# Designs tried in a protein design run: designed miniproteins, single chains. Part 66

Each design is a single chain, and the fold is of that chain. pLDDT is the mean over its residues in the fold that is shown.

## One batch from the design tools (miniprotein)

Design m2428
Fold by ESMFold2-Fast:
Structure m2428 (fold): chain A 83 residues (1-83)
Amino acid sequence: MSKEVLELETELAMELMRLSVAKLALKNGKPATEEDVKRLEETRERAERLAEEARELDPELAEEARELAEEAEKLLEEAKKQI
């Protein structure tokens, strides 16, 4: 594996952890805050960038990043409804 692909995989893993934490917070019944919305927007943007960067290097990784971006977008829309 190239160093570039390894770095992208590491970034994807970190964003997956952030998304998991956000999902747990929303399930815990507390209304979303403006800070939660901002963090979800940042996660979506980073996931979209990872998908683009990985597209030519690792199509499988690019697909995983795209799925992450879609999930983050769905959570973001839900959080925005609570603001």
Scores: mean pLDDT 78

Design m2429
Fold by ESMFold2-Fast:
Structure m2429 (fold): chain A 68 residues (1-68)
Amino acid sequence: MSGLVEKLEELKKETSNKELQELLSKAIEKVKKKDFKGAAEYLEEALKLEPENEELKRLYLAIKSLAE
């Protein structure tokens, strides 16, 4: 859990895209609440902004696999 939040926080620091930062912040909040379905929805929107971001893709797939 904390490792996923840490990686999402790191992506947020690396981007200058404010829309992506807001989506990552919302995804982090959902992960902290164990709402992996909600987190995956925000990461799907984030991935639309940066479709070539491989780390974002990996985090999306990891969180989606936890969604029940």
Scores: mean pLDDT 82

Design m2430
Fold by ESMFold2-Fast:
Structure m2430 (fold): chain A 86 residues (1-86)
Amino acid sequence: MTVIITVEGGSVGVKLAAIGVGIQAELEGGSFEAKLEGDTLTVTIRGASERAEQLALDFARGVEAAGAEVTVERRGDTLTITVRDP
């Protein structure tokens, strides 16, 4: 499956955590790309394992619990997580 994590604003720590999800997916045989445009980081993961998907969902839950605005959308085989962290 494909996982897309977009972090709008936020701390370096939140962005590094999102990149960490991508790195874990790559170690499990997937691939990832990270793109930073201004204050927006987009991590695109292709070939995500169930573990990588769960890690992305755990990331979303963790940043939402910390006060970020989080939207999670699933369309077919694509999971999209958008984080707006002031």
Scores: mean pLDDT 82

Design m2431
Fold by ESMFold2-Fast:
Structure m2431 (fold): chain A 68 residues (1-68)
Amino acid sequence: SIRDEIEKLIEEAVEALKAGDFEKAKKLINETLRLLLQALDDGQISEEEYIELVKEIGKRYEEALKEA
């Protein structure tokens, strides 16, 4: 599902951030945001789901950066 694809990209971006691979992290973060907006535009997720996912993703990236 699109939610599974987004989750996979978030996990990969978090791992890249923790590893200090910022070039890889940037590419994965950009792809995550692109898919998230596309899913919203295509009606695959609701506005509420979009807002909650953005908040969750932001928290996970912040925590990963603290570990880098």
Scores: mean pLDDT 83

Design m2432
Fold by ESMFold2-Fast:
Structure m2432 (fold): chain A 58 residues (1-58)
Amino acid sequence: DYIEKGQIALSNEDYEKAYEYFKKALEENPDDEELKKNVVDFFREKGLEEWAEELEKI
């Protein structure tokens, strides 16, 4: 599933793939506030503010 694929991409430090998978996961699960918060916070901590902002808009 997209959440699992995103987590695997993060473990490989493949932030571009992680962003794409988590974007799809959030689009399919817009009510998952915990996932959204965790993913947005993670990207912000990594200095990937632009990707964090795009994910937060979902």
Scores: mean pLDDT 81

Design m2433
Fold by ESMFold2-Fast:
Structure m2433 (fold): chain A 64 residues (1-64)
Amino acid sequence: MSEEELRLAIEALEWFAERLADEEARRKVQEHIARAREALEKGDLETAREHLELAGLVVASASL
């Protein structure tokens, strides 16, 4: 993914995180988003993508 696509994914995941009823799941998603932002600022797109994928899995799991 491009840096711009990763930034859009962050915004989407933040929107979903705010709607999670599980406080622990919400916290984990927010932590992964924070790590992804740090990686983007360092130009590490691969690490940013990995953290966003993990955040997405937490959102999916919380929906079960």
Scores: mean pLDDT 81

Design m2434
Fold by ESMFold2-Fast:
Formats: C-alpha cells, sequence, structure tokens
Structure m2434 (fold): chain A 84 residues (1-84)
C-alpha cells in the first residue's frame, strides 16, 4: 500500500515541478512523511492532499480558470486511485 501511495505522490510532484516547484516540494515532503508513517497515517496524509487538490480545483473553476481546475482534478484522481 505505502509504496503505491509514495509512487502516486511523486508522480504528482514531478508533474508540478516545472510549473509550481514550491507545490512540488510540498508534495515530495508528504511522500517522505508517508514513507516514515504507519499505513493508517499514510492513508490520512494522502486523503488530506486529495482534499486540498479538490479544493484548489473548485476555487480555480469558480474563478473561470478551467485549465488550472482540470490540472488539480487530475492530481486528485491519480491519488484517489492509489488509495483503492
Amino acid sequence: MKEKLIEALREVAEDEAGTNPAHAKDIEAVAEKVEESSEEEAKLLVEQVIAMERMHASIARRLGDEETAAHHEAHAELLDRALE
């Protein structure tokens, strides 16, 4: 389980690295924390990242920024699939 979650977090961080390096670093820090955490803590950490990504997508969509909204939705979907 944790290996799959770490892989998904790092994939999201790599996607962000070119456009938002600060956000990429934050997600990589979560991946490192997941590696050190219990399975239950790891799941909660990833669920928090999913919630934040969906919140950012919702805000972007309300502001008319469909490209940014789609970007954050894609990250949330990738992480959600890793939890299944």
Scores: mean pLDDT 83

Design m2435
Fold by ESMFold2-Fast:
Structure m2435 (fold): chain A 98 residues (1-98)
Amino acid sequence: LEELIRELEELIARARERAAAGDADGLLEAVGRAIALLLEVADLLEATDPELAEELRRLVFEIVRLRGALADAPDDEAVKAALLRRLEEALKLVKEAA
C-alpha cells in the first residue's frame, strides 16, 4: 500500500503540472493511470475495510465522469480544477487507510 500511495502522489503531481502547462492530453493520461491505481488500492482494501473500498470506488466513478467531460472540453478550467480536487480527495482517503 505505501508504494501505491507514493505512485499515486507522483501521478497527482504530474496531473497538476500538466494542467498548469495547458497539456490536456498529458492530464488525461495521468488521470487514467491514477484511476487504474485507485481501483487496485480499492481491491486491496476490500478484505480489511469494505466501506472505505466502496467510498474509494464512488470517488473513482466521479473521476471517470470528470475525465470524460475534460476529453469533450479540454480547455474547461472548472473541469480541470474538479478533477484535481477529486484526485486529492482520493489520495487523502487512501492515506487515512494506511
Scores: mean pLDDT 84

Design m2436
Fold by ESMFold2-Fast:
Structure m2436 (fold): chain A 65 residues (1-65)
Amino acid sequence: MEEELIEKAYELGKKLADSGMTPEEITQFAAKLKKELIEKGVPEELANAITRALVRGYLEALGKK
């Protein structure tokens, strides 16, 4: 389940880059997502891993690593 959430976040990041989301918008989205995950009882370490995967997917799709 945890690996699946990280993978889905990475895929979502790529999709958001394809949708034309700006770096400012992804930063706000990632911060909001982390807050929501922690409020739902997700451990901070996992919430950080999920949001890092989201940003990584976004940056890889945007910059073509």
Scores: mean pLDDT 81

Design m2437
Fold by ESMFold2-Fast:
Structure m2437 (fold): chain A 80 residues (1-80)
Amino acid sequence: EVEELLEKAGEAFERGDYEKAAELLEKAIELDPESARLYGLLGLVYYALGDKEKALEALEKALELDPSDEAARAAKEAIE
């Protein structure tokens, strides 16, 4: 379930396990590929991992799904 994966991803993020957080968010996206929120969160996790390219790709996808997402737009601009 997407909600369960998101909760586990949050727990992984809180303990600094960004690799596990990304894995769980990627699984959640497989179940809900139209979720701007999941792509936005994945972008932030990739950025925490130091992967700017993957972070920008995920944030661009979030904005493609929800162009009004100010948080995703601000994050993308800060990374660029």
Scores: mean pLDDT 83

Design m2438
Fold by ESMFold2-Fast:
Structure m2438 (fold): chain A 79 residues (1-79)
Amino acid sequence: SMARTLLVDASIEFARGNYEEALELLRRALELAKQAGDKETLELVAEYAQTMSDALKIQGNDELAEQFEKLAEEARKLV
């Protein structure tokens, strides 16, 4: 699945410190899963975004953490 591939790519970019790119990849995965009605992938988008938000909060990057948390909330509303 293209959406699942984007989740893996987002994880790689996040691990590299490329947080803005990771966020954009998750947004693309959300849109593809939404168009497909793929609830399982929407749940994964929410979990990935929440985990990344939590990691950013630990680092003190509250502004980016809020963006990832909002994405997680958007995905959760669609399941």
Scores: mean pLDDT 90

Design m2439
Fold by ESMFold2-Fast:
Structure m2439 (fold): chain A 66 residues (1-66)
Amino acid sequence: MTIRVETDEDPRRLTAAAILGMGYEGSIARVIGNTTVEIESEASEEDVKKAAEELGSIDGVKATIV
């Protein structure tokens, strides 16, 4: 499953979100825009949902499952 992570212009928030997402099993983070990263994970559907919630809890970050 893929999580799309969107943030403001602060690159520190995008970097923090990417690092957090890479912490999940089998995860690969791809920068697809100046403020957007997609995280593809081999983790279970339940773990991916949890990851999206954790990513979305970072101030200024929006996380959606696509």
Scores: mean pLDDT 75

Design m2440
Fold by ESMFold2-Fast:
Structure m2440 (fold): chain A 98 residues (1-98)
Amino acid sequence: MKEELDEEVQIALATMLIHLARLQLEKGNRQEAAETVRLAIDVLEKLSKPTPGAKQVLIEAARVAAEAGDPETVRRIGELAKKMGFDEAAKEAEELAK
């Protein structure tokens, strides 16, 4: 219903932001990439429940944040994944934050 449509839109927005952050990394703009990942995580934190599709976005976000040199954001992603029950994504983020 409307709530599920809003969640789909939030996942689409987060996915687009992570894609933009990856492009920023390719251009050497590590600081901007980290800021863009943080915006994507702000969007995903608005999800009221575990949502299909969020798992893959969180994994990609953790990888981009780690490559951007932002371990604090990687840790934040891991906590969000754990809260949503995405144990594999949370573990990958924890390993990237080390």
Scores: mean pLDDT 80

Design m2441
Fold by ESMFold2-Fast:
Structure m2441 (fold): chain A 56 residues (1-56)
Amino acid sequence: EIEKLIEEAAAAIKAGDMEKAEELVRELQRAIDSVPDKEEAHRLAAKAQEALREAM
């Protein structure tokens, strides 16, 4: 579930676990790239970017 990956990546960033955050962000990017609806992919990417920015 992409939304769960966003939450996990944000949590890793807040915890300062840079290696885990980087791995989760890569998984998140791959998951978003696999979404067949380009508009939905854009929406999920924007949501991810906002959540990760808030975590920093």
Scores: mean pLDDT 81

Design m2442
Fold by ESMFold2-Fast:
Structure m2442 (fold): chain A 59 residues (1-59)
Amino acid sequence: WGDYNEGRELQNAGKYDEAAEAFKKAIESDPSFAIAWDELALALEKAGKDKEAAEVRKK
């Protein structure tokens, strides 16, 4: 939860690369956390990392 909340705060601040790292950390703690996967993909897309976002969306 903490890493996920940190990711959301970073995303709101426009720090999409840091947000993506926080969401990756949340997923490493709980790979079944579907919302974190969706937020990671969105953060990567906003950071311009479309290929990485597409890989994440495959889950």
Scores: mean pLDDT 77

Design m2443
Fold by ESMFold2-Fast:
Structure m2443 (fold): chain A 77 residues (1-77)
Amino acid sequence: MEELAELARRTAELAERELDAILADIRSQGERGPAVLAALVERLRELARLAEEAGDREAAERLLEVARRLEAARAEL
């Protein structure tokens, strides 16, 4: 589980730093954008659950916040 917690933390850090670039890329996908965003949100939520189970609540909270921001952007796609 330690490896999953580390992956979750690194993923949260990357997603936070690159959030605007990720959203720009998803918007550039046209009709596929909403599906790509939905898949990414599901993966982030799954990783957050695994991080919480591994005891890394901070990583889980950060991943859920990124997922929430992506979901908000989906409503405007």
Scores: mean pLDDT 80

Design m2444
Fold by ESMFold2-Fast:
Structure m2444 (fold): chain A 83 residues (1-83)
Amino acid sequence: GLESTLKKIEKLLEAYYASTDAAEKKKLADQASSLVFEFARLMGASDTEIHNMQEKLKTLLDNKAPVEEIIKFIKEEFEKLVA
């Protein structure tokens, strides 16, 4: 469900910011992104919507946005897919 998926993503992002190893950070970011896009696809997101979400998520990670801001963004995007 949405809540359990958001919790898993949050834990991966927490681990991402705690890590100092570039290879581990990439693996954690890839795992978090995969969960986001797999769940978006299950909710009926188009390829264009997934691409736009992907680009914005990349921007948030590159700008070192707080975990809470990233989770809020993901939650709001998921809610738009149901509306």
Scores: mean pLDDT 82

Design m2445
Fold by ESMFold2-Fast:
Structure m2445 (fold): chain A 61 residues (1-61)
Amino acid sequence: EKVKELEKQAEDERFTAESARRMADIAEQKGDTQLAENFRRAAEEMERIADQSEAEAKKLK
């Protein structure tokens, strides 16, 4: 069941990354370049964490 927990964690992290990218696009469209950059960096970090969670889940299968 730890594998299922890691897979769900990775999905949640991926969803957070996708949301952050959408927020970055909205901020850029409103002219807030600094906020857009912050959201893009957050999305990249979440994608990195999701990749690690997925790799760990795969190793346990």
Scores: mean pLDDT 81

Design m2446
Fold by ESMFold2-Fast:
Structure m2446 (fold): chain A 70 residues (1-70)
Amino acid sequence: MVVEYATVAAAVADGSVSAIMLPRNVPQAQVQQVAAAGKTPVLTNGTERAGDTVNLTVNGLPVANVGVVR
C-alpha cells in the first residue's frame, strides 16, 4: 500500500517501507539517499495516493508498503 511522507528523510526512517517513490525530476542526491538507506528508489509521475495498491517487486519479492514523497 502507498504511504505518504512530506520528506525523503521521514520516508527513509519508516521501517515498514522498503521502496520509496520519487518524482522523475528529483535531484540524484535524493535517489542516492533512498538507496544508501537500503531502500529501493522508484521514479514516478507522483499520481499515487495513500492507500493505493502498487504492483512492485524488489529482489523478486512483492513490496507490501511503498512510500511516496510529496
Scores: mean pLDDT 71

Design m2447
Fold by ESMFold2-Fast:
Structure m2447 (fold): chain A 69 residues (1-69)
Amino acid sequence: GKGLAQLLQSIGNQSYQQGDYESAATMYESAVRIDPDNADALENLAKVYEKLGETEKAKEYREKAEKIK
């Protein structure tokens, strides 16, 4: 449930801080799958895709996060 999505987001944040952007993306994608209306997780996923050079994916997830306002 929602608690699992929050745990996955926390693990993703740790991976991001360590520079492991691929692991961070995997964790944030899993969090978004469980809680698709989580704007913070969508914004973090956009941010990690920017670090990976995935500009189109970053834009897509940022736009999804903005719609949830």
Scores: mean pLDDT 83

Design m2448
Fold by ESMFold2-Fast:
Structure m2448 (fold): chain A 100 residues (1-100)
Amino acid sequence: SEVEKLEEEVKKNPDDYELWKKLGATYLNRGDYEKAKEYFEKAVELRPDDAELYTQLGLAYLHLGKYDEAIEAFKKARELATPGQQKALDAMIETIKKEK
C-alpha cells in the first residue's frame, strides 16, 4: 500500500526527488535491486548534491554485482560527504576494489 501510494504520488509530482528516494529505499529493503537502482538514479538526476542518494545508489549497484558503478557512486558520495563519512566511504571503496 505504501509503494502504491508513492507510485501514484510520483506520477503527479515527477520532479519530487524525495518520492523517488522513498521508492528506491522501499525496493532496496525488499531486495529488488534493479528497481531500487532505477528510482535512485532518477532521484540523483533531480538532486545531484545529495551524498545519501549516491550512497544508496552505490549499495544497489553493489548488490547487483556492478562493482565499477558502485565505486563511482561511492566516490560521488565521498565528494559531498563530511570528513568522518569520507573515511567510511574510502574503506568501502577499497574493500570493493580488493574483492572484485
Scores: mean pLDDT 85

Design m2449
Fold by ESMFold2-Fast:
Structure m2449 (fold): chain A 77 residues (1-77)
Amino acid sequence: KKLIDAAIKAISDQASKLSGEKTGENAKKAAEEAYKKTGGDLKSAISAGMNQVLNSGGVDSATEAGKEAARAIEEVR
């Protein structure tokens, strides 16, 4: 719960900053849905959020969102 919340927030915030609030919100929704569907698989949730950032914001936004997600996960450990 704590790790996924931090990762989703990092992805959403960074995507919103680089590609607009709609991209961040879509990434958050995709990650939360994947987490719920897989019964708590963090990797699936992150992948779903990142795919949404890539599709809506492009490669640069996805790269930066991924870096922030990794950092947020490390901070919460």
Scores: mean pLDDT 77

Design m2450
Fold by ESMFold2-Fast:
Structure m2450 (fold): chain A 86 residues (1-86)
Amino acid sequence: MEYKEKAKEYLKKAKEALKAGDLEKAIQYVLEAARYALLAGGDKELVDKAMQKAQDGAQALAKGDTESAKKYLQEGIKLVEEALEK
């Protein structure tokens, strides 16, 4: 099924949202990418870490810490990409 393809599509959307400064959308897209990566048979430990990074990003954003939110989202994107490689 197209789960790996959908995960890559959401990763692209997450990167675009992050570049646009739309951190709320970036958080949503990282979570969707992680979900599809898991469905595609991606590494569960890496997916779980990516979801945690998205949650950390959401908490940082809620506190007004935009810099930490961006760093957590970049880390989450990388973890989803790594999960899809194995």
Scores: mean pLDDT 87

Design m2451
Fold by ESMFold2-Fast:
Structure m2451 (fold): chain A 94 residues (1-94)
Amino acid sequence: MEEARELIEKARKSLQEGKVDEAYELATRAFDLAVQAGREAKTPEERQEIAELLKEVADVFDEIAEKSTDPEKRREAYRLAVAAYIEAIGLELE
């Protein structure tokens, strides 16, 4: 989980610098790691921690979508934001 958090922090910094494509790559890697960690989580505490990270990932994808000038990248960012939020809700209901 530490790697996924570091990737999301880097994605936020990339967005602040206007590096939307870099932020997208970093956020996508963080999403993949967080989803994998959620599948491997064994305790309610682990699931809650990963759910919170996935909500942060969703927020970053929403910001990437708003700042993207490429319509395809914008659509994919919004889809990933929704996917991250659904994954988070699923972990909280487990």
Scores: mean pLDDT 85

Design m2452
Fold by ESMFold2-Fast:
Structure m2452 (fold): chain A 61 residues (1-61)
Amino acid sequence: SMEKIREIVDEAVRLARTHSPEEVLEYARKKAEEAGLSDEQIEIVIKNVERAIEFLERLRA
């Protein structure tokens, strides 16, 4: 569901403050797989997490 995608993305973005981008992306993928999301939904999660990390890193630079 969209709610589950949003939950995982939000949790991963919180993790991005204290973890590397690689660790955060691995976490998001694992959580999406465990939640039974489709391959298409997993890619949506990963894409949104990547964009959020990029935005946060740009703000911190």
Scores: mean pLDDT 82

Design m2453
Fold by ESMFold2-Fast:
Structure m2453 (fold): chain A 126 residues (1-126)
Amino acid sequence: MEKVEIPKLNKEETLELINRMLEELEKLDTPGAKRLKEQLELLKNIIEGKNTEEAIEKLAEMIVEDMENIGGLGTTLVFDEETAKKVIEKVEELLKERGDNRPLEYTAFRTESGLYVLLVRYAPEL
């Protein structure tokens, strides 16, 4: 898979995108919509500089939970490469604490809203 670079968005534009997505999610009554809303609220905290380390840890915990439930696949929304890298590093730390030292592979996909979906999975054994 080709590695997609995440372009740098300004803080104001990113917050406007997140707020618009949160408004659309209020129209949806599904577990997936609730989970996406939680991820967006954590991203908003990171952008605003509120409890950034705690928000990154929570996003990483959500990815690890998905990997356990979906056969080694986890996803989150991200707005830049630096945040994606910090989340991945925390996912690796959490997995190592659980005795899982398998290498991870990741890719990012652009959404229509302008945010990126970060996809995290175990790398294939060579």
Scores: mean pLDDT 76

Design m2454
Fold by ESMFold2-Fast:
Structure m2454 (fold): chain A 105 residues (1-105)
Amino acid sequence: SPLEEELERAIGELLRAVENNASNEEIVRLFERAADALLRLIEAGARPDLIETGFTTLAGVGKAVLPTLSEEQRKRLVELLHRVLEAAEEAGIPLSTRETVLSLL
C-alpha cells in the first residue's frame, strides 16, 4: 500500500533524524509528517495492529525527544500524539494501549 510505504518512510526518516541529532525543528517537522501518515492510514481503515505499532513507535520517539525540546515544540508533539490517539481509539484501538502510551508521556 502506498499509504503503508509512506508511513514506513516517514517513521524511518524520523528515527534517522533522532539518531543523527538533527535540529529540533527538523525532528518536529518529521514527527508531524509521520503523524499525518498514520492518521491517513487510520482514516483508510488499516489493520489495528499496524496502527498500534505505528502509534507505539511515535510515542516512543516523543518520549525520547520531549526532554530536549522547547515548551512550544513539546506542546506541538503532545498535541499530535493526542490527535493520533483519539483517531486510533475511534477506530477501535484498545484502551489498554492508550493507558500504557499515556503513562510514557
Scores: mean pLDDT 81

Design m2455
Fold by ESMFold2-Fast:
Structure m2455 (fold): chain A 62 residues (1-62)
Amino acid sequence: MEPSLEELIERGRELVRQLAEHYGLSQTETDAEIAAFEREVRENPELALEQVERLEELLEAL
C-alpha cells in the first residue's frame, strides 16, 4: 500500500533530522530544513514519495 502524505512527512522529517545531525547543523538550521521540506511536500503532495526517496538515498550515501 502507498504510504499516506502524513506518513511521508513524518518519515521525511526524521531523515532530514538525521542528515542535519551528520553534517553538524544547528538546531535552528535543522528546524528550518524540516519546515522547508514539510512546506514543499504539502504544496506538492504528488512529489512527497520522490522527496523521501531522495533523502533516503542521501543518508545511505553517507
Scores: mean pLDDT 82

Design m2456
Fold by ESMFold2-Fast:
Structure m2456 (fold): chain A 60 residues (1-60)
Amino acid sequence: SMEEERKKLEAAKKLDELDRKGAQAVINGDMETVEKYRKEIDEILKEVNISREEAGEILL
């Protein structure tokens, strides 16, 4: 449905944001923040029932 497609797109955008922030945290050596964003990403993926690969494909 269009509603499911919208939720997947919103999740993909949020995941991309968290992934970028996580990458910056790695550069800064902030492992606590890295773990926080990884957990948030995992929660989003579970709630929307998509893979990391599918989320990346949605943004292409």
Scores: mean pLDDT 85

Design m2457
Fold by ESMFold2-Fast:
Structure m2457 (fold): chain A 57 residues (1-57)
Amino acid sequence: GEMMMGYAVTMVEGLGREIGEEVQKLAEEARKAYEKGDYDETMRLASEAVRKARELL
């Protein structure tokens, strides 16, 4: 539900702060999508942020 989506956004925001600007930018876009109620876009962006974080680790 919405609560799980918000948790996913918060998680990728944490990854962005730890890893760097490229992940942080994706996390910011995920937050904006979440606040607009676009949960499909939110999940896509959150997944992309996690993928990018793994590539940079």
Scores: mean pLDDT 79

Design m2458
Fold by ESMFold2-Fast:
Structure m2458 (fold): chain A 86 residues (1-86)
Amino acid sequence: MVDQPELAVLSAAETAALKALMTEFGKAAQTDQKKAIELAKKIAELFRARGASDELIEEILEGMIGSLLLNKKITEEEAEELLKML
């Protein structure tokens, strides 16, 4: 229980897959919140499989949602809804 979780270094293929998921997440966040939540869960599962802590996964997902909000791709209400479902 006292292991320090390290963010595993992603391979080029894993990085490409993650970028594809992040791109789909950004599109879904604007049009289909349920699909956005599903994609966020897939991203979380990928990081969890690599040994990322739940805290680190939350920070990554919050960063992605925050980036969409900062770029005015989603509303503040949509960002809060996504965060509640993670």
Scores: mean pLDDT 73

Design m2459
Fold by ESMFold2-Fast:
Structure m2459 (fold): chain A 80 residues (1-80)
Amino acid sequence: SAEEYFEAGKKAFEEGHYDSAILEYERALEIEESAEIHYNLGKAYYKMKRYDKAIEAYEKALELDPNFEEAKKNLEKVKE
């Protein structure tokens, strides 16, 4: 399920395995579109210093949920 891939991605992220986190988040997104998953994908790209990809993911999270304050704050930080 999308939830199983999302949880696997969060676990990989907490363990510092950012490539694995990205893969699991992308698998979740193949099943279900979610602002929360795009936000976590952006955080993983940011940790890998893939700033353009982090910006793209945060912008997608805000497209899906314009009131997503954490995505907005992280987007502002990356653009500095």
Scores: mean pLDDT 89

Design m2460
Fold by ESMFold2-Fast:
Structure m2460 (fold): chain A 76 residues (1-76)
Amino acid sequence: GRHVRVVLQRIVDGKLEEKVVEGLEGDKEKLKRFIEEALELGLLTEEEAEKLLEEIEKKNLTVAELLALIVKLQSE
């Protein structure tokens, strides 16, 4: 299997904030916690976090699939 790491980085109020999740398969609780913590740190917008949490509820997402969704949302 292929290991994938999702890293979210953003400058928030002049400080580099970072949040990481890794693995081939995502535990729904772990992925939701990652999104909630990334939102709290300002790494995701409220709209991006809402859409990602909805997709996590609908599917058993891999970490790679979560990364693809984040990239898609941030490219809008």
Scores: mean pLDDT 72

Design m2461
Fold by ESMFold2-Fast:
Structure m2461 (fold): chain A 130 residues (1-130)
Amino acid sequence: SLQMASPDDLALYYVGVGRSYLRQGKYEKAIYAFELAIKIGSDEVRGAAYRYRGEAYFKQGKYEEAIEDYEKAIKLTDDKDAKAFRNLGEAYFKKGKYEEAIKYYQKALEIDPRDEEAKKNLEEAKKKLE
């Protein structure tokens, strides 16, 4: 039998649509899809949608909006989203806030010690303070 779509199924569909637009560089369409997911999703789905919407803002050079969305993703995932912490560090790095970038890369590595991108970015941020 065909299961009717739940609100969470629909929210996950919008996350998938947004991620597809994000890969295509269609950032405004990606943002809109993630906004739809945020409106109807559970906290877990909203956390993912905020992180991806933050990534779309980051790709547009909207680093302050990206930071706000990454902070919301972190809160909704009970501080367990290592990728959101790494992305938050990258946004602070782009703003020249190297001490803040170091702090958030370290938090990402506390959650996921095997994140090679976070390790690389941490060392680059440390070099900026030398």
Scores: mean pLDDT 89

Design m2462
Fold by ESMFold2-Fast:
Formats: sequence, structure tokens, C-alpha cells
Structure m2462 (fold): chain A 72 residues (1-72)
Amino acid sequence: MSRAERIAAAEAAAREGARSLGATDEQIAALGAAAGVAAEARVLAEEGRVEEAVALAEAAAREAQAIIDALL
């Protein structure tokens, strides 16, 4: 898979998960975006860019957690 394909797949999976929780369209979009950032962080880690990958993964996790906390 290309980088774009991996990011798109992660975003689609997160959007579907958010829908199953009864999220709003805005929350679905935000969780999808956070999942895309997390997928990009994984690609950066595979490229050896570990410091950038960790920073992006932590930011994405914090954003996703805030949205999930608002849903639950």
C-alpha cells in the first residue's frame, strides 16, 4: 500500500468506529483525521524518523481520546 492508501484506510476504519458509537459528523471527521495522523506516524517510524513519529502519534492519541471522552 502507498502512504496515501494506508492513511485513507486508517481514516475510514476510525470513521466507521465513531459512527458505531453514535458520534456526530464533526466528531467522525475529527476522529478520522486523528487516525490519519497516527497512520502517518507509523509510516515515519518505518522510515526511521522515530522522533517525528512519536510526536505525531502522541498528538493523535490525545486528540482521539478527547473526542472519545466527549462521546462517552
Scores: mean pLDDT 81

Design m2463
Fold by ESMFold2-Fast:
Structure m2463 (fold): chain A 56 residues (1-56)
Amino acid sequence: SHMEKRKQILREVGETLRGIGDLLERYLRGELSAEEVDELNAQLHRDTSKRLDEIE
């Protein structure tokens, strides 16, 4: 159960990292400013850190 939860959380982290890649691509297309990318990336980091804390 603990290991299964850890694996699920790590899969979610992987999805978040792919989402960061999408944000960078949107920035390169001129859809987002650098400040918007930084803010959205910070939000993803906060959500991921909170989720990772659940395996402590």
Scores: mean pLDDT 77

